# Ledger of designs, part 35: designed miniproteins, single chains, continued (5)

Each design is a single chain, and the fold is of that chain. pLDDT is the mean over its residues in the fold that is shown.

## One batch from the design tools (miniprotein)

Design m17192
Fold by ESMFold2-Fast:
Structure m17192 (fold): chain A 68 residues (1-68)
Amino acid sequence: MTAAAEELRARAERLARLIEEAGRGEAGEEAVAEELPRAEALREDGGPADVEELLLRALDRAEERLRA
């Protein structure tokens, strides 16, 4: 179970570094800041099976938002 969670955390950390390195881009941070914490909250409440897929999709959307 935690193996997938570790991969998700690694991706989240890369995203966080990208946001910080981009230099306080509030527009990108707003979209990502709301989706990331929400996905993490769901992880603790829902369970690994649903939440891992949700986290992956949230990270994908965050990356797309950042690239846009």
Scores: mean pLDDT 57

Design m17193
Fold by ESMFold2-Fast:
Structure m17193 (fold): chain A 79 residues (1-79)
Amino acid sequence: MLIPLYYALRDKPVELVQRLSELLQPFVTPENVEKLDELIRKLSQLDEESLRQLIRELESRRDTLTLDQIMELVDKYLK
């Protein structure tokens, strides 16, 4: 369970946070701790609509994206 994600996104619908948690679960490794922390921080800066659009994009590309590519997508939605 990504407890830091749930706390960072506490003002967002739980459904979106759950979907995002499932998408990020494969990347939860000791090697990725710093990247995941930065990703969670960036995700907390997105509004609900941007987060919803990001989750849809991630779900459509689920098994093809690296953590670095996910970070690039988040940066796109922060503009």
Scores: mean pLDDT 79

Design m17194
Fold by ESMFold2-Fast:
Parts: sequence; structure tokens; C-alpha cells
Structure m17194 (fold): chain A 86 residues (1-86)
Amino acid sequence: MVTAEKQTERLESGVLKLTVTLTNGHDGANLTIVIRSEGGEPQKIAVVLRAGESKTVTYEAYAKSIEAEVIVELDGKRTRIKVEEK
């Protein structure tokens, strides 16, 4: 199963940095990360994880807030997983 963690930080320039860390425990997984910034268009990032693999995705935007959703696609089904905040 895939686990997801996010953290956000405000940079000195006023840019908001989002970091999403994905970890896969069992089987290979195809993921879509949907990033939404306040007033912006949703960004979709495709990620492929092998069994036991971890990947980190970073996104920077000049925005007041950024949200991230993680969707796992396995065996023809799409499942939204909980993204835990650090």
C-alpha cells in the first residue's frame, strides 16, 4: 500500500513550497498527484512507484495555500489515499 506525507513552507521570496513524499510497500503502483493552489489551475503529476520505492515531489507557487491529493491506480480502480501533514 502507498503512504503519502506532505509538508509546506513559506520561502523568503513569498513562494510557497510543497513537498510530497510517497512510499510504496508491496506492489508496483501508478499514482497521480493533484496539486491545487488558491486561484490556480490544478496540476496533475504522474508518478510510478516500484515495490518498496519512495519518491519525493516538490512544487513551488506564489500562492496563499497549496493542497495535494494522491490517487492510486491499481487493477483498473482509482483510490484516493490519505495525505498526512508533517
Scores: mean pLDDT 78

Design m17195
Fold by ESMFold2-Fast:
Structure m17195 (fold): chain A 58 residues (1-58)
Amino acid sequence: SISVVAEAPGSVGYMEPTDDIDAARTFIRTSREVGWKVSVTASPAQAAEAAKALEEAA
């Protein structure tokens, strides 16, 4: 599963753990567009997919 946490001063947004790479990518992109700091956590089996989602959302 992939988890995404987005942080701004005084605020935290998070995505429920999911296997949906496109949903994770969208959440990362929109969070970054509004200036939030994004952190991604993935199971070892999905680490490569999570890294790709993070890179493509930059």
Scores: mean pLDDT 73

Design m17196
Fold by ESMFold2-Fast:
Structure m17196 (fold): chain A 59 residues (1-59)
Amino acid sequence: MMKEYIEKAYEIIKEELKKGKSPGQAVAIAANKLVEEGVPNEIASKAATEAYKKVKKDL
């Protein structure tokens, strides 16, 4: 479900930002990891983008 993909992308983005990656790199890494797990590209990109919006609110 989309909610699970967003939660997974959220954790990946937080971890990558902590490592010093840029927001764009963190979002791209999260989307790519979802695609590797079988999530369609369009859904993975949307989930990563929505996850990043949540990360920004938590900062």
Scores: mean pLDDT 82

Design m17197
Fold by ESMFold2-Fast:
Structure m17197 (fold): chain A 88 residues (1-88)
Amino acid sequence: GMAEFEAFLKELEKKSKEIEEKVEKGLTLEEIKELRREAIEMQVEMYRMIRELGLTDTHIEPPSDEELKRLAEEMEKKLEEAVREALA
């Protein structure tokens, strides 16, 4: 239920901090590619969890495309920023 989604968000926050630590210690090109792949996978999984939690299986419409896009863009921008700093 919603508790699983909250647990997922906490895991994302935990991973975000771990990535930030790795960026400060330096990243390889292989790690950069993996981070980009992981970001895409997390965006897709977040959308799936929203659907599976019943937010789209009721008479209520799912979250707007604008809201989903904003969340996905925020996560992608944070990873892109970390990659940029690692390459600097």
Scores: mean pLDDT 64

Design m17198
Fold by ESMFold2-Fast:
Structure m17198 (fold): chain A 79 residues (1-79)
Amino acid sequence: GAAELAEWAGERAAEVARREGLSEEEVEAARRHGEGLARLMVEEARRDPEALAALPLSDNPESAAIQAEIRERAVALAL
């Protein structure tokens, strides 16, 4: 569900932050940001899935892959 996607997205964001050598507080902030982004994507997918799919991905390939998976799962949850 949407809560499970948010938790997954938060963990992926936290893993990236840890790998970048950020502090524990910054890692937790990244987790919360990832969770919020996933929830917003689920809401947008229910409203306008085509507009969501058209948004550009991050220039960072790892972040882009995470964002792409969040979008795919958000669209599936909106169905």
Scores: mean pLDDT 81

Design m17199
Fold by ESMFold2-Fast:
Structure m17199 (fold): chain A 72 residues (1-72)
Amino acid sequence: MSSLSEGEKRTLKHLNERLAQNPNDALSQAELGAFLFVLGRYEEAEGYFKQALALDPNNYMAKEILKRIAEK
């Protein structure tokens, strides 16, 4: 269980670093948003999915998750 928490922190750091290097990459935005959504950080996830959708309007994953967040 402790190893999972360390893995979560490591993944979040790597996703943030990738996004910092590629801020206009819709995939990087959506991946970070998806991970934040899994962590229950819905406000942050919503922001990243909105950016992903702005960059790629056909991102069905971002559309689906944003609808779920809006219904909370």
Scores: mean pLDDT 76

Design m17200
Fold by ESMFold2-Fast:
Structure m17200 (fold): chain A 60 residues (1-60)
Amino acid sequence: MEKVEVTVTASAADEAEAAVAAARAGIEKLRQMGGVDVEVVSVRTTGVGVGSATAVADLP
């Protein structure tokens, strides 16, 4: 298994919604890659309504 990290950005109506959207996008991207044990390791917001999330997973 290989560990894979992805960082994704998302925009939403407010800062909290942007953070949630970014985290969901990261998880979904890793699941599409066949990732298991998906974990969100970092979430931050930058600017109005923009979020960034870093997630990691193991690939088979």
Scores: mean pLDDT 79

Design m17201
Fold by ESMFold2-Fast:
Structure m17201 (fold): chain A 55 residues (1-55)
Amino acid sequence: SPEVAEVEESIRLLEERRAELEANRDSMDPAVAEGDLAGLDRQIAELRERRRALL
């Protein structure tokens, strides 16, 4: 369905951003990096749950 495709695209974009943040961890404050990663992980988990509900 189109809605599933939109959610999957959003997940991919967030996973890409997470990977970019991980790549830049050494240049960031550890506490800030951890907080940002936790926020992204929560958002990705919410979208994955939404995708499951649509299937």
Scores: mean pLDDT 86

Design m17202
Fold by ESMFold2-Fast:
Structure m17202 (fold): chain A 95 residues (1-95)
Amino acid sequence: MVEITIVARALSKEALKAAIKELLKYADKVELVIKGKRYVFTKDTSDAEIEAAVADVEAGDRVTFRIYTKPENVKKVIAAVQLYLEVESIEINEI
């Protein structure tokens, strides 16, 4: 299993929501830290729960993801974040 830490900027709440939904196609677990709050998403997370988590997001907000996935999905996970968000840093650890 692989843990990927990504720091990115959200251009909009819609972009952040789209990134989370795309990540959940490839990730077993996604932790999001934004404005000092921590959220945890899995494949069982509803669209309403994601919407609530991103509701207070403003353009340019820095977000931190900690993403747990299979090694084969690492590139897809990174691509999902880069598609919707401005990525500042990526760290990959095998666990």
Scores: mean pLDDT 86

Design m17203
Fold by ESMFold2-Fast:
Structure m17203 (fold): chain A 77 residues (1-77)
Amino acid sequence: SSSERQDVVALVANSIHITSAGLLADTDRDQALADLRVALEYAKQGKTTKRQLEELLRLARRLGDDELVAEVERLLA
């Protein structure tokens, strides 16, 4: 169905943005944070797995964005 396809596409897009953020974390902090913010928007829509949220939290902590960390921690609670 259209809904199921949109959910799968969102999960794949979330994985791509989290992977991109991990690759860019040490070389382009601003782009890494932008990728994590896109992943967070999918997560706020419920279009994420617990493992993706945990990885998002780990990368947010690595990049030192306290606001992003707090938002992800709220989604994991």
Scores: mean pLDDT 83

Design m17204
Fold by ESMFold2-Fast:
Structure m17204 (fold): chain A 62 residues (1-62)
Amino acid sequence: SYAQIVSAEPEGPGHVRLTFSNGLVFRVPERDAPGVSVPADAKSLEEALARARPPGVASAPA
């Protein structure tokens, strides 16, 4: 893909900072995508969100 997630970093409880290969940075709630979903990046987005999620709060409604 043209823009791949190169890092996913928690910015506090419930938020994730995603950095893309083209230098774009998005800070989003971990329950939401950054609003960009492309075929090649969909898997990388899911993996990045999984990596950034706090352990034990994956499915719990907060």
Scores: mean pLDDT 54

Design m17205
Fold by ESMFold2-Fast:
Structure m17205 (fold): chain A 65 residues (1-65)
Amino acid sequence: SMTLRKQETLGEMAGVQSGKAAEIEVRDGRVVVTVKGATPEQVATMREIAQQAEAGGLPAFELVL
């Protein structure tokens, strides 16, 4: 119950940031980045960041367009 409430709070915080180019959510230890209404240029930038993060030894994350 406490863990569920903590996840609900994180989801609410992510929702507040949905007005930005990306919405960030953590699921099962993975970082899920949802990009809605983004331009092709923004999508290209996000892909470059994701590739650099993986090259830097960070765990792979899911990009939802």
Scores: mean pLDDT 57

Design m17206
Fold by ESMFold2-Fast:
Structure m17206 (fold): chain A 78 residues (1-78)
Amino acid sequence: SPLEELEALFRELEGLIDNIDTYSDEEAERRWQELHDRITAALGRITDPEQRREAELRFGRLWARYQEARTGERVEVE
């Protein structure tokens, strides 16, 4: 299920964010890009518009947290 795949990917992204200081800048960016690509692909496979919107909002919040962790600057997203 795309939703089950997204739930697993979101957990992996939360793990990256929570452990950001254990990675080099290059490793963190590489892991983010891999997760971003997989999350985007999974989002595109959700056929239910409400489930897709909820997943997009969750991803937006995780993206903001990742950017804040990397840059030290607050990022606003939907």
Scores: mean pLDDT 81

Design m17207
Fold by ESMFold2-Fast:
Parts: C-alpha cells; sequence; structure tokens
Structure m17207 (fold): chain A 99 residues (1-99)
C-alpha cells in the first residue's frame, strides 16, 4: 500500500542517516565498505519512492546490510552494536508489516 511504502521510505532514510553518522563519528566517510552500504540504501530509497521496490525486497536489503556489518565491523564496538540494534528493530517492524 502507499502507507506501507511511505513507512518503508522513512525506515530507509533512518538507516541512511545512521550509516552516514557512523561514518562521520569514526572518520570513515571515505571507507569503500561504508560508501557501498550508503549507496545501496540511497538507491533502495529512490526505488521505494518510485514504487519499484517491494517491502519484501527492503527487508532482504536490511538483513543483507546487517550480515555485512557483522562480517566487516568490530562487534565489540558500542557504535557497531547500536547500529545493529537499530537495524534489527527496523527488520522486526518490516516483518510485522509483511505478516
Amino acid sequence: SAEDRERAARMLRGILERLEEYARLTGKEDDPFLQELIERTREALRLVEEGKMSLEEVLKLVEEIREKIKEKLDLNDPLVQGLLYELELIAEELRRILE
């Protein structure tokens, strides 16, 4: 629905803001890994707003971003833990919408 698409767009904007803030706080604005995640999130936001990306595809992207962060970033870093927690809350909300 249009309401679900707008909700997904707000969630993607939140993820984008969190990734950009993490990059700024850690001095990693030029990190290729973080730039890839930021660009993928920005592209997904455009596609959702254009009605070209489903909520199921958004959920898959959020889960892929979480797995990549777990593989590439330090899980003992409180900033990484906070980022993963926020992404899990978004994934849980998307799963609830898709039920």
Scores: mean pLDDT 86

Design m17208
Fold by ESMFold2-Fast:
Structure m17208 (fold): chain A 84 residues (1-84)
Amino acid sequence: SNAEEAKKLIEKANELVLEAQRAIRQGDYEKALKLAQEAARYGKEAVKVATKELLPQAIGALIRAIGERIEASLKLGKLELGGE
């Protein structure tokens, strides 16, 4: 069902967010960026298929993924420099 699909996508996005956060703490900013980008892809897919009841959780996962992507990009200079 769409609800089961959305739940799995939300769970995967949240897992990748935690992995990205761990990579940031370890100074592995390239790995963190890749993990956060993958988390954002899963979060975006979750939002597309989410039922009304799961939509807040899907949006939350996507926002967290975007936040980690921004943090990793800042650490790499990519957000400040627009292309690094």
Scores: mean pLDDT 84

Design m17209
Fold by ESMFold2-Fast:
Structure m17209 (fold): chain A 68 residues (1-68)
Amino acid sequence: SQAELDAAAVRYAERRKALVDEHVARTGRLPSGEEMRAIDAEVLAELRKEGVPDEVLQRIEDLMALGA
């Protein structure tokens, strides 16, 4: 449902921010493109382990790819 997608997208954004903030705290710099891809992959893997369906995860990836 849209509500499930919205909830998963919020969780994705919160976890992504947490990992980026941790990276900055550790390195003193913003993640590179390769490091961002690794962070995004880690967040998606975490959500999958938490029981978010692959259909919802794919839709989150599609929405992120459409971002300007």
Scores: mean pLDDT 82

Design m17210
Fold by ESMFold2-Fast:
Structure m17210 (fold): chain A 58 residues (1-58)
Amino acid sequence: LLDRGMDLYNQSNILFTISNIYFNNGDINMANIYYNQSVVLYDQAGRLFTEWHRRRVG
C-alpha cells in the first residue's frame, strides 16, 4: 500500500507538470484534463497512505 501510494503520488506530480506545460502554451482544455487527473491520483495516494496506517495500527 505505501509503495503504491508513493507511485500514485509521483505520477500525480508528473501529470501536474504536464498540465502546467499545456496551460503555459495556451491549451487550457488539455491543461484542465491533466490537472484533474493529477488531483484524482493525489487523492488516491492519500487514501492509500491512510489505509496503510490503519492496517499497521489495527
Scores: mean pLDDT 78

Design m17211
Fold by ESMFold2-Fast:
Structure m17211 (fold): chain A 92 residues (1-92)
Amino acid sequence: GAEEGVELGREGIRLAKEGKGDLGARLAIDAGTLASRAAIEGEDPEKAVEAGRLAVEAGLLSMKAGGDPRLATAAVIAGIGAIFDAELQERK
């Protein structure tokens, strides 16, 4: 759910700051995927937005740490998508 996405996003940021860019990017993708799923399901829009924002941050920090730019880019795209989906779900 959204809460697991938040936890994975925070861990991805932590690993990226430790220079573990590839592992950070992988967790960022997982966080973005969970955020997107939670947003579509309408589970917790606020937590889905938080998880999406953390996925974007983890992806960008992982890229700076020398992580795979394709994985990091996928994480950023997934995170942004989750934010928009959650915002649209709240408006309905």
Scores: mean pLDDT 82

Design m17212
Fold by ESMFold2-Fast:
Structure m17212 (fold): chain A 90 residues (1-90)
Amino acid sequence: ALLEQANALNNLVIEKIKARNYDGLISDAKQALELKLKVNPNDAKGYYRLGVVYKALANYTEAEKAYREALKLNPNYKEAADELEKVLNR
């Protein structure tokens, strides 16, 4: 099912982040976000994870966009707000 695919891909992204293995993470995170948005368009966590991957690759412009989308979907997402401030004040 689409939700199971999104959850499996999300878990893969989490494990790769923990292992500091960023190969394909942007592709995996984008795919997880696309799948989650088809199931639940209000999934701020997918955008947050995409931002974390972009920041790890020093792609701060895309990280900012991803964190801003997470905050649009969940204005109380403290982790996304904190990471956005770090990206803007680098």
Scores: mean pLDDT 75

Design m17213
Fold by ESMFold2-Fast:
Structure m17213 (fold): chain A 70 residues (1-70)
Amino acid sequence: SLPGEFKVETTDEQFDEAARRLAEAAAAHPGDPDYLISLIDELKKQGLIDDKMAESLKAAITRAAEEVAA
């Protein structure tokens, strides 16, 4: 049992779930960075990833999208 006061950082379990969802979305929508960014925001709202991880993932997607769009 976890105490309700414990601030849970992104656990390996939560991150694995977030990573799988993001990977599935990227595979289904490889040219849609806006969709992937929206999914990252949703994963952060659900507590599956933290702010730092969300910002890092958004930056990586934006960069990858620029390379694909070029």
Scores: mean pLDDT 69

Design m17214
Fold by ESMFold2-Fast:
Structure m17214 (fold): chain A 78 residues (1-78)
Amino acid sequence: MALSDEEAKALQAQAQEAYDAGDLDKFLELAKQLALSLAEKFGLEKAIALLEEDAAAATDPRIREMLEEVRRELKEAL
């Protein structure tokens, strides 16, 4: 099911809050849900572009690795 723009932004904010709280399991779960919903609504290329933008903004290499995992699963799901 595709999320609305407002729901997608809220989910993205929740993912950031989970990361800031140190709940990496919750962050990864939310990031996967967001990526799949964005791909369903806007297509794979746009979803990947948004994930890469978030990865570029991340200073922690662990976040880049997690976003790469989400991107890999997203490509496999489509």
Scores: mean pLDDT 71

Design m17215
Fold by ESMFold2-Fast:
Structure m17215 (fold): chain A 85 residues (1-85)
Amino acid sequence: ELLEKAIKLVDEAIEAVKNGDYDRAIQLAEEARKLAEQYYRETGNPLAKVAAELLKDAIEAIKNGDYETAIYLLQRARELLKKAL
């Protein structure tokens, strides 16, 4: 299930940010973003599209050293993916 896997990857990305493993957090968030984009292409569900955009913004926040914003955006993406279930 695409969304279940995406939610799990977002949870793992949040933990990676909290643990200072930023490269892993970026990789996990990129994988979650790809799954959200795939789900949007298959279903047209706008929550998946917005979640993918939030995941992209979270990745940029991690790259910029804004870890609080990154965690906030990852948590928002997670809630939208949950609503899309």
Scores: mean pLDDT 91

Design m17216
Fold by ESMFold2-Fast:
Structure m17216 (fold): chain A 55 residues (1-55)
Amino acid sequence: TDALKQQADDQIQSLKNASKSVGKQTSKDDADKFTQGADQASKDITDAAKKKADD
């Protein structure tokens, strides 16, 4: 449903904002690890929301 997709999009936006904050406040290595984790989480959230919506 649209609600599930919107929730996933909101979570992805929050992760992107957090990644930008971390990148300014920490080492490059820590920022890179956080960004990779956020990208993976965003993909997992999107895939899960799409699967539920397609059911």
Scores: mean pLDDT 72

Design m17217
Fold by ESMFold2-Fast:
Structure m17217 (fold): chain A 67 residues (1-67)
Amino acid sequence: SSQQERQQALDQTQRVADNSRSNPRLSSVGDTAEELYRRAREEGVDAETAQRLAGESQVLRFNALTS
């Protein structure tokens, strides 16, 4: 994949993760992200990595629903 596509995917993941914390309209997507975050934290994953995994999951789910 191109470096530009990779950077865009990372930016989108961060944006979705940040917005899910402050946007109640994404509650269904947020529920999935919260579950993944909690599970990762229980497995000993650090907060930054857990947040990234949750955000990526939200992006994939959101894209599936809007495509």
Scores: mean pLDDT 59

Design m17218
Fold by ESMFold2-Fast:
Structure m17218 (fold): chain A 92 residues (1-92)
Amino acid sequence: AIVKVKVELEVEASKETVLEVSQYREDGVEGVAEKVEIGPGKSKIKIEAVGPTLEQVEAAIKRLKDALKEAAKEQGVEVKITELKREVEVIE
């Protein structure tokens, strides 16, 4: 079985910025964050990760969230990220 986790995030930004697609890949786990335009205030983004175990997929989701925060900091943008919902699916 393969585990897929989808997370919808609310990103609150100090100013408008564009975040590039972030990708995580490590021994059978793949994660992707969509490219999004973040306006001043609140925007929604989705990230997904797929892997053989829930623990590995959750680690990938965390790494994608951290990568988004770092990308924003490099652009001089302060962001607050809040998880709005999470969907877990077992694919077979």
Scores: mean pLDDT 70

Design m17219
Fold by ESMFold2-Fast:
Structure m17219 (fold): chain A 73 residues (1-73)
Amino acid sequence: MKELEKKVEEIQEEIKRLAKEMGIDEYPDVRLMTNSADQPYSLEQQLEIGKKVKEGLETHKKLEEERKKKEEE
């Protein structure tokens, strides 16, 4: 349990760093997210969501860099 909490905090800090690097002030806090039934996600689900959010931000950053490169050509 505690180990999963730490992993969720670690992934959230990584998301925060990526968002800050990209100039994004509004990013999801996976620890505060609820599902469509207004139920809080489990720690395991929060970790999985956090990983996907991080991957999405990294992919978005890469795509934006590629887009800028194409527009500058």
Scores: mean pLDDT 73

Design m17220
Fold by ESMFold2-Fast:
Structure m17220 (fold): chain A 69 residues (1-69)
Amino acid sequence: TEEIERLQAGLDTLQGAIERVQQQLEEAKKLQAVDPEAYRPRVDALQKQLDDLQKKKEELEKKIKELEA
């Protein structure tokens, strides 16, 4: 129960980080439409960060399911 609570808290924190990066990515994509060369590296970096966070979320969700089973 305590371990599940800790993992759930981690998942909630991770979800907040995902939403923040997703908003930054949306803003960067709008700027990239105006100046592609200046903003492409930012969009690429934010996309990679989002992908990494999504993988961490999937891993935590799997661990929670295993502990609940």
Scores: mean pLDDT 84

Design m17221
Fold by ESMFold2-Fast:
Structure m17221 (fold): chain A 94 residues (1-94)
Amino acid sequence: SIEEEDEKGLESLKAVAEEELDEETAALLGRLLDQFLKTARENNYDEAVMKEKLAEVEAEIRREVADPATARRAITLFRSFAQSLLDRARELKE
């Protein structure tokens, strides 16, 4: 199902974050990924809502992660997940 694919994608990205990022940043990213998927599901994958939430998450990562390189990597990982959900939203409109 779509829900199972999204959850598998999220878990895979959390595993990558744990390998590439420090424990604190990986934990933050994991929480933000869970929040993003929940927001997407509760708003029927609305593109405007997801784009607004993505901007909020990127701002939070930049505020909370002191090292700019680590913040950029965390944002890149988050964007890859957000883009997969945005692409799904576009397919559902066809």
Scores: mean pLDDT 84

Design m17222
Fold by ESMFold2-Fast:
Structure m17222 (fold): chain A 86 residues (1-86)
Amino acid sequence: SSSQQSQNAALMVGHVIRAVGLQLEGDLEGAIASYQQALKLAQSMNDYAGQAFVLGQLADLYEQQGDHALAAQYRAQAKKYAEKAK
């Protein structure tokens, strides 16, 4: 329903705000976990723009952790969903 989508959108934004706060604290693992929750909500809404944004943030965080292979995979997914958001 539209009400459920509005609630899911608000929850997604809340997880993004939390993830940004954790990044500023240097808690990369906590930030990743919060962005993964945001990604799940964006996926449930078929929010391609939100998925692209969160996948890009996850790519940057995995890069910072030294997981270059996973970062590259998330970056490729972010590009795919950015193209779907057109």
Scores: mean pLDDT 88

Design m17223
Fold by ESMFold2-Fast:
Structure m17223 (fold): chain A 84 residues (1-84)
Amino acid sequence: MAQLRAQFAATRRDFDEVFRELEQETDEHRIILYLHRLLALIGELDVIARMAEKMGDTALAAEARRTADEFLERLQNFLKSLNS
């Protein structure tokens, strides 16, 4: 459980860092690569949620799923902003 909470915290930090880099990027090909990395991090949150649930940490599982949904919404909102 402690290791999963540490992985969750690290994944959240990595997403925020990569998303900040994405917001400053102007090259279309690099934007696509950043989007791939961000989607992979959202996938890691789903894995963390499933593992937490199997270990009986339902609170961490719920938090990881909620965070994944919020991150996906942030990514969708960013993509919509590109079509302004």
Scores: mean pLDDT 85

Design m17224
Fold by ESMFold2-Fast:
Structure m17224 (fold): chain A 88 residues (1-88)
Amino acid sequence: TAAENHDYVVDLIAQKASDEQKQEILQLQHDFGEAVKNGDVEKAKEKLEELLKKFKEAATQSGVDQDKIDTTLKAIEEEAKEEIAKIE
């Protein structure tokens, strides 16, 4: 399932990605959440694009299968777009 793929990818990044990459992803998740909380649709979209890019880079470097990366990125994007839609 998408949730199983998400957990697998996140665990592999946690084990194999650098501390810098993990901190960058956490910061982008925080920035996205703050933008959503503040009703800043443009900033939320910007931070989502950066998050998806950095997550893909970290997952690729961690040796995650491309199909699992693509499935997980789609799930993250869909969930984030639902949050943005609530404030539009």
Scores: mean pLDDT 82

Design m17225
Fold by ESMFold2-Fast:
Structure m17225 (fold): chain A 101 residues (1-101)
Amino acid sequence: SELEEELEKLVKESKSELEAALLLVKRAIELLEAGKDIETAVGLIKAAAAVVIKEKIDDDEEALKLLKEKHAEIERIRDDREALIKLAKELEKELEELLEK
């Protein structure tokens, strides 16, 4: 998806990848709560999850495995708005904690 590529570029160009990911997840929550553009919200959640995994996991192969598992989880709950909002809020909390150190 072109959206996923542009989101990856945005994260890389930010002053902090964690700050960018936090903005992405907050935007995803806004879209989901408004019932708008669920496809964009899912893409934003995937991008934020990738940043969290990269920050927590030093090994590239392990990070890639976890990213694939997280993408599969997000795809399983794609049609469950409440589950997507819950996941996005959990990512928001993790990103806020990572930004504190």
Scores: mean pLDDT 80

Design m17226
Fold by ESMFold2-Fast:
Structure m17226 (fold): chain A 92 residues (1-92)
Amino acid sequence: AGEAAARKAKEVGTNEIAQAGYGSGLAGDMASRAGTPEEGVKAAIEAAKKVNSTGALYGGHSATIAVYEFDPEGGASAGLANGLAGAQLAKK
């Protein structure tokens, strides 16, 4: 899920931070079925924007927690690792 979501985020012209946020949000929405895949993508992209503008770690943390409830091992590892790596690469 995270890898496919990351590739989709890349396709819409986002960076590594957005890829991590996108994957986490999509997985969380799939778990709860509260929204459609489009709502998951929208939420993840908004989370990634918060990561980029207001503090990469805070946005990434929220997205990682959402995925952690769905798939603690895969989601948390992918979301946290990619979010932190992306934040360091984008910020420095």
Scores: mean pLDDT 44

Design m17227
Fold by ESMFold2-Fast:
Structure m17227 (fold): chain A 69 residues (1-69)
Amino acid sequence: VNLKLEDLKDLYELLKETEIDGGKVYVLRSKDGRKLVIASVDPSTPQEAKKKVLELREEEEKKIEEEEK
């Protein structure tokens, strides 16, 4: 799904911004709760972009879980 950073920033806190093979990926945390959202913008290929997006999501989710323990 392609989203604009401005739309995401209004509802979420930006944790990380990175580029994946021609696409931009944002790792966001909900401002009203402990929710993570990964949004990809302009992915190079849908399949490849989704794999890397899931990897980033798991990485950030792991950090939050580790900090709470």
Scores: mean pLDDT 59

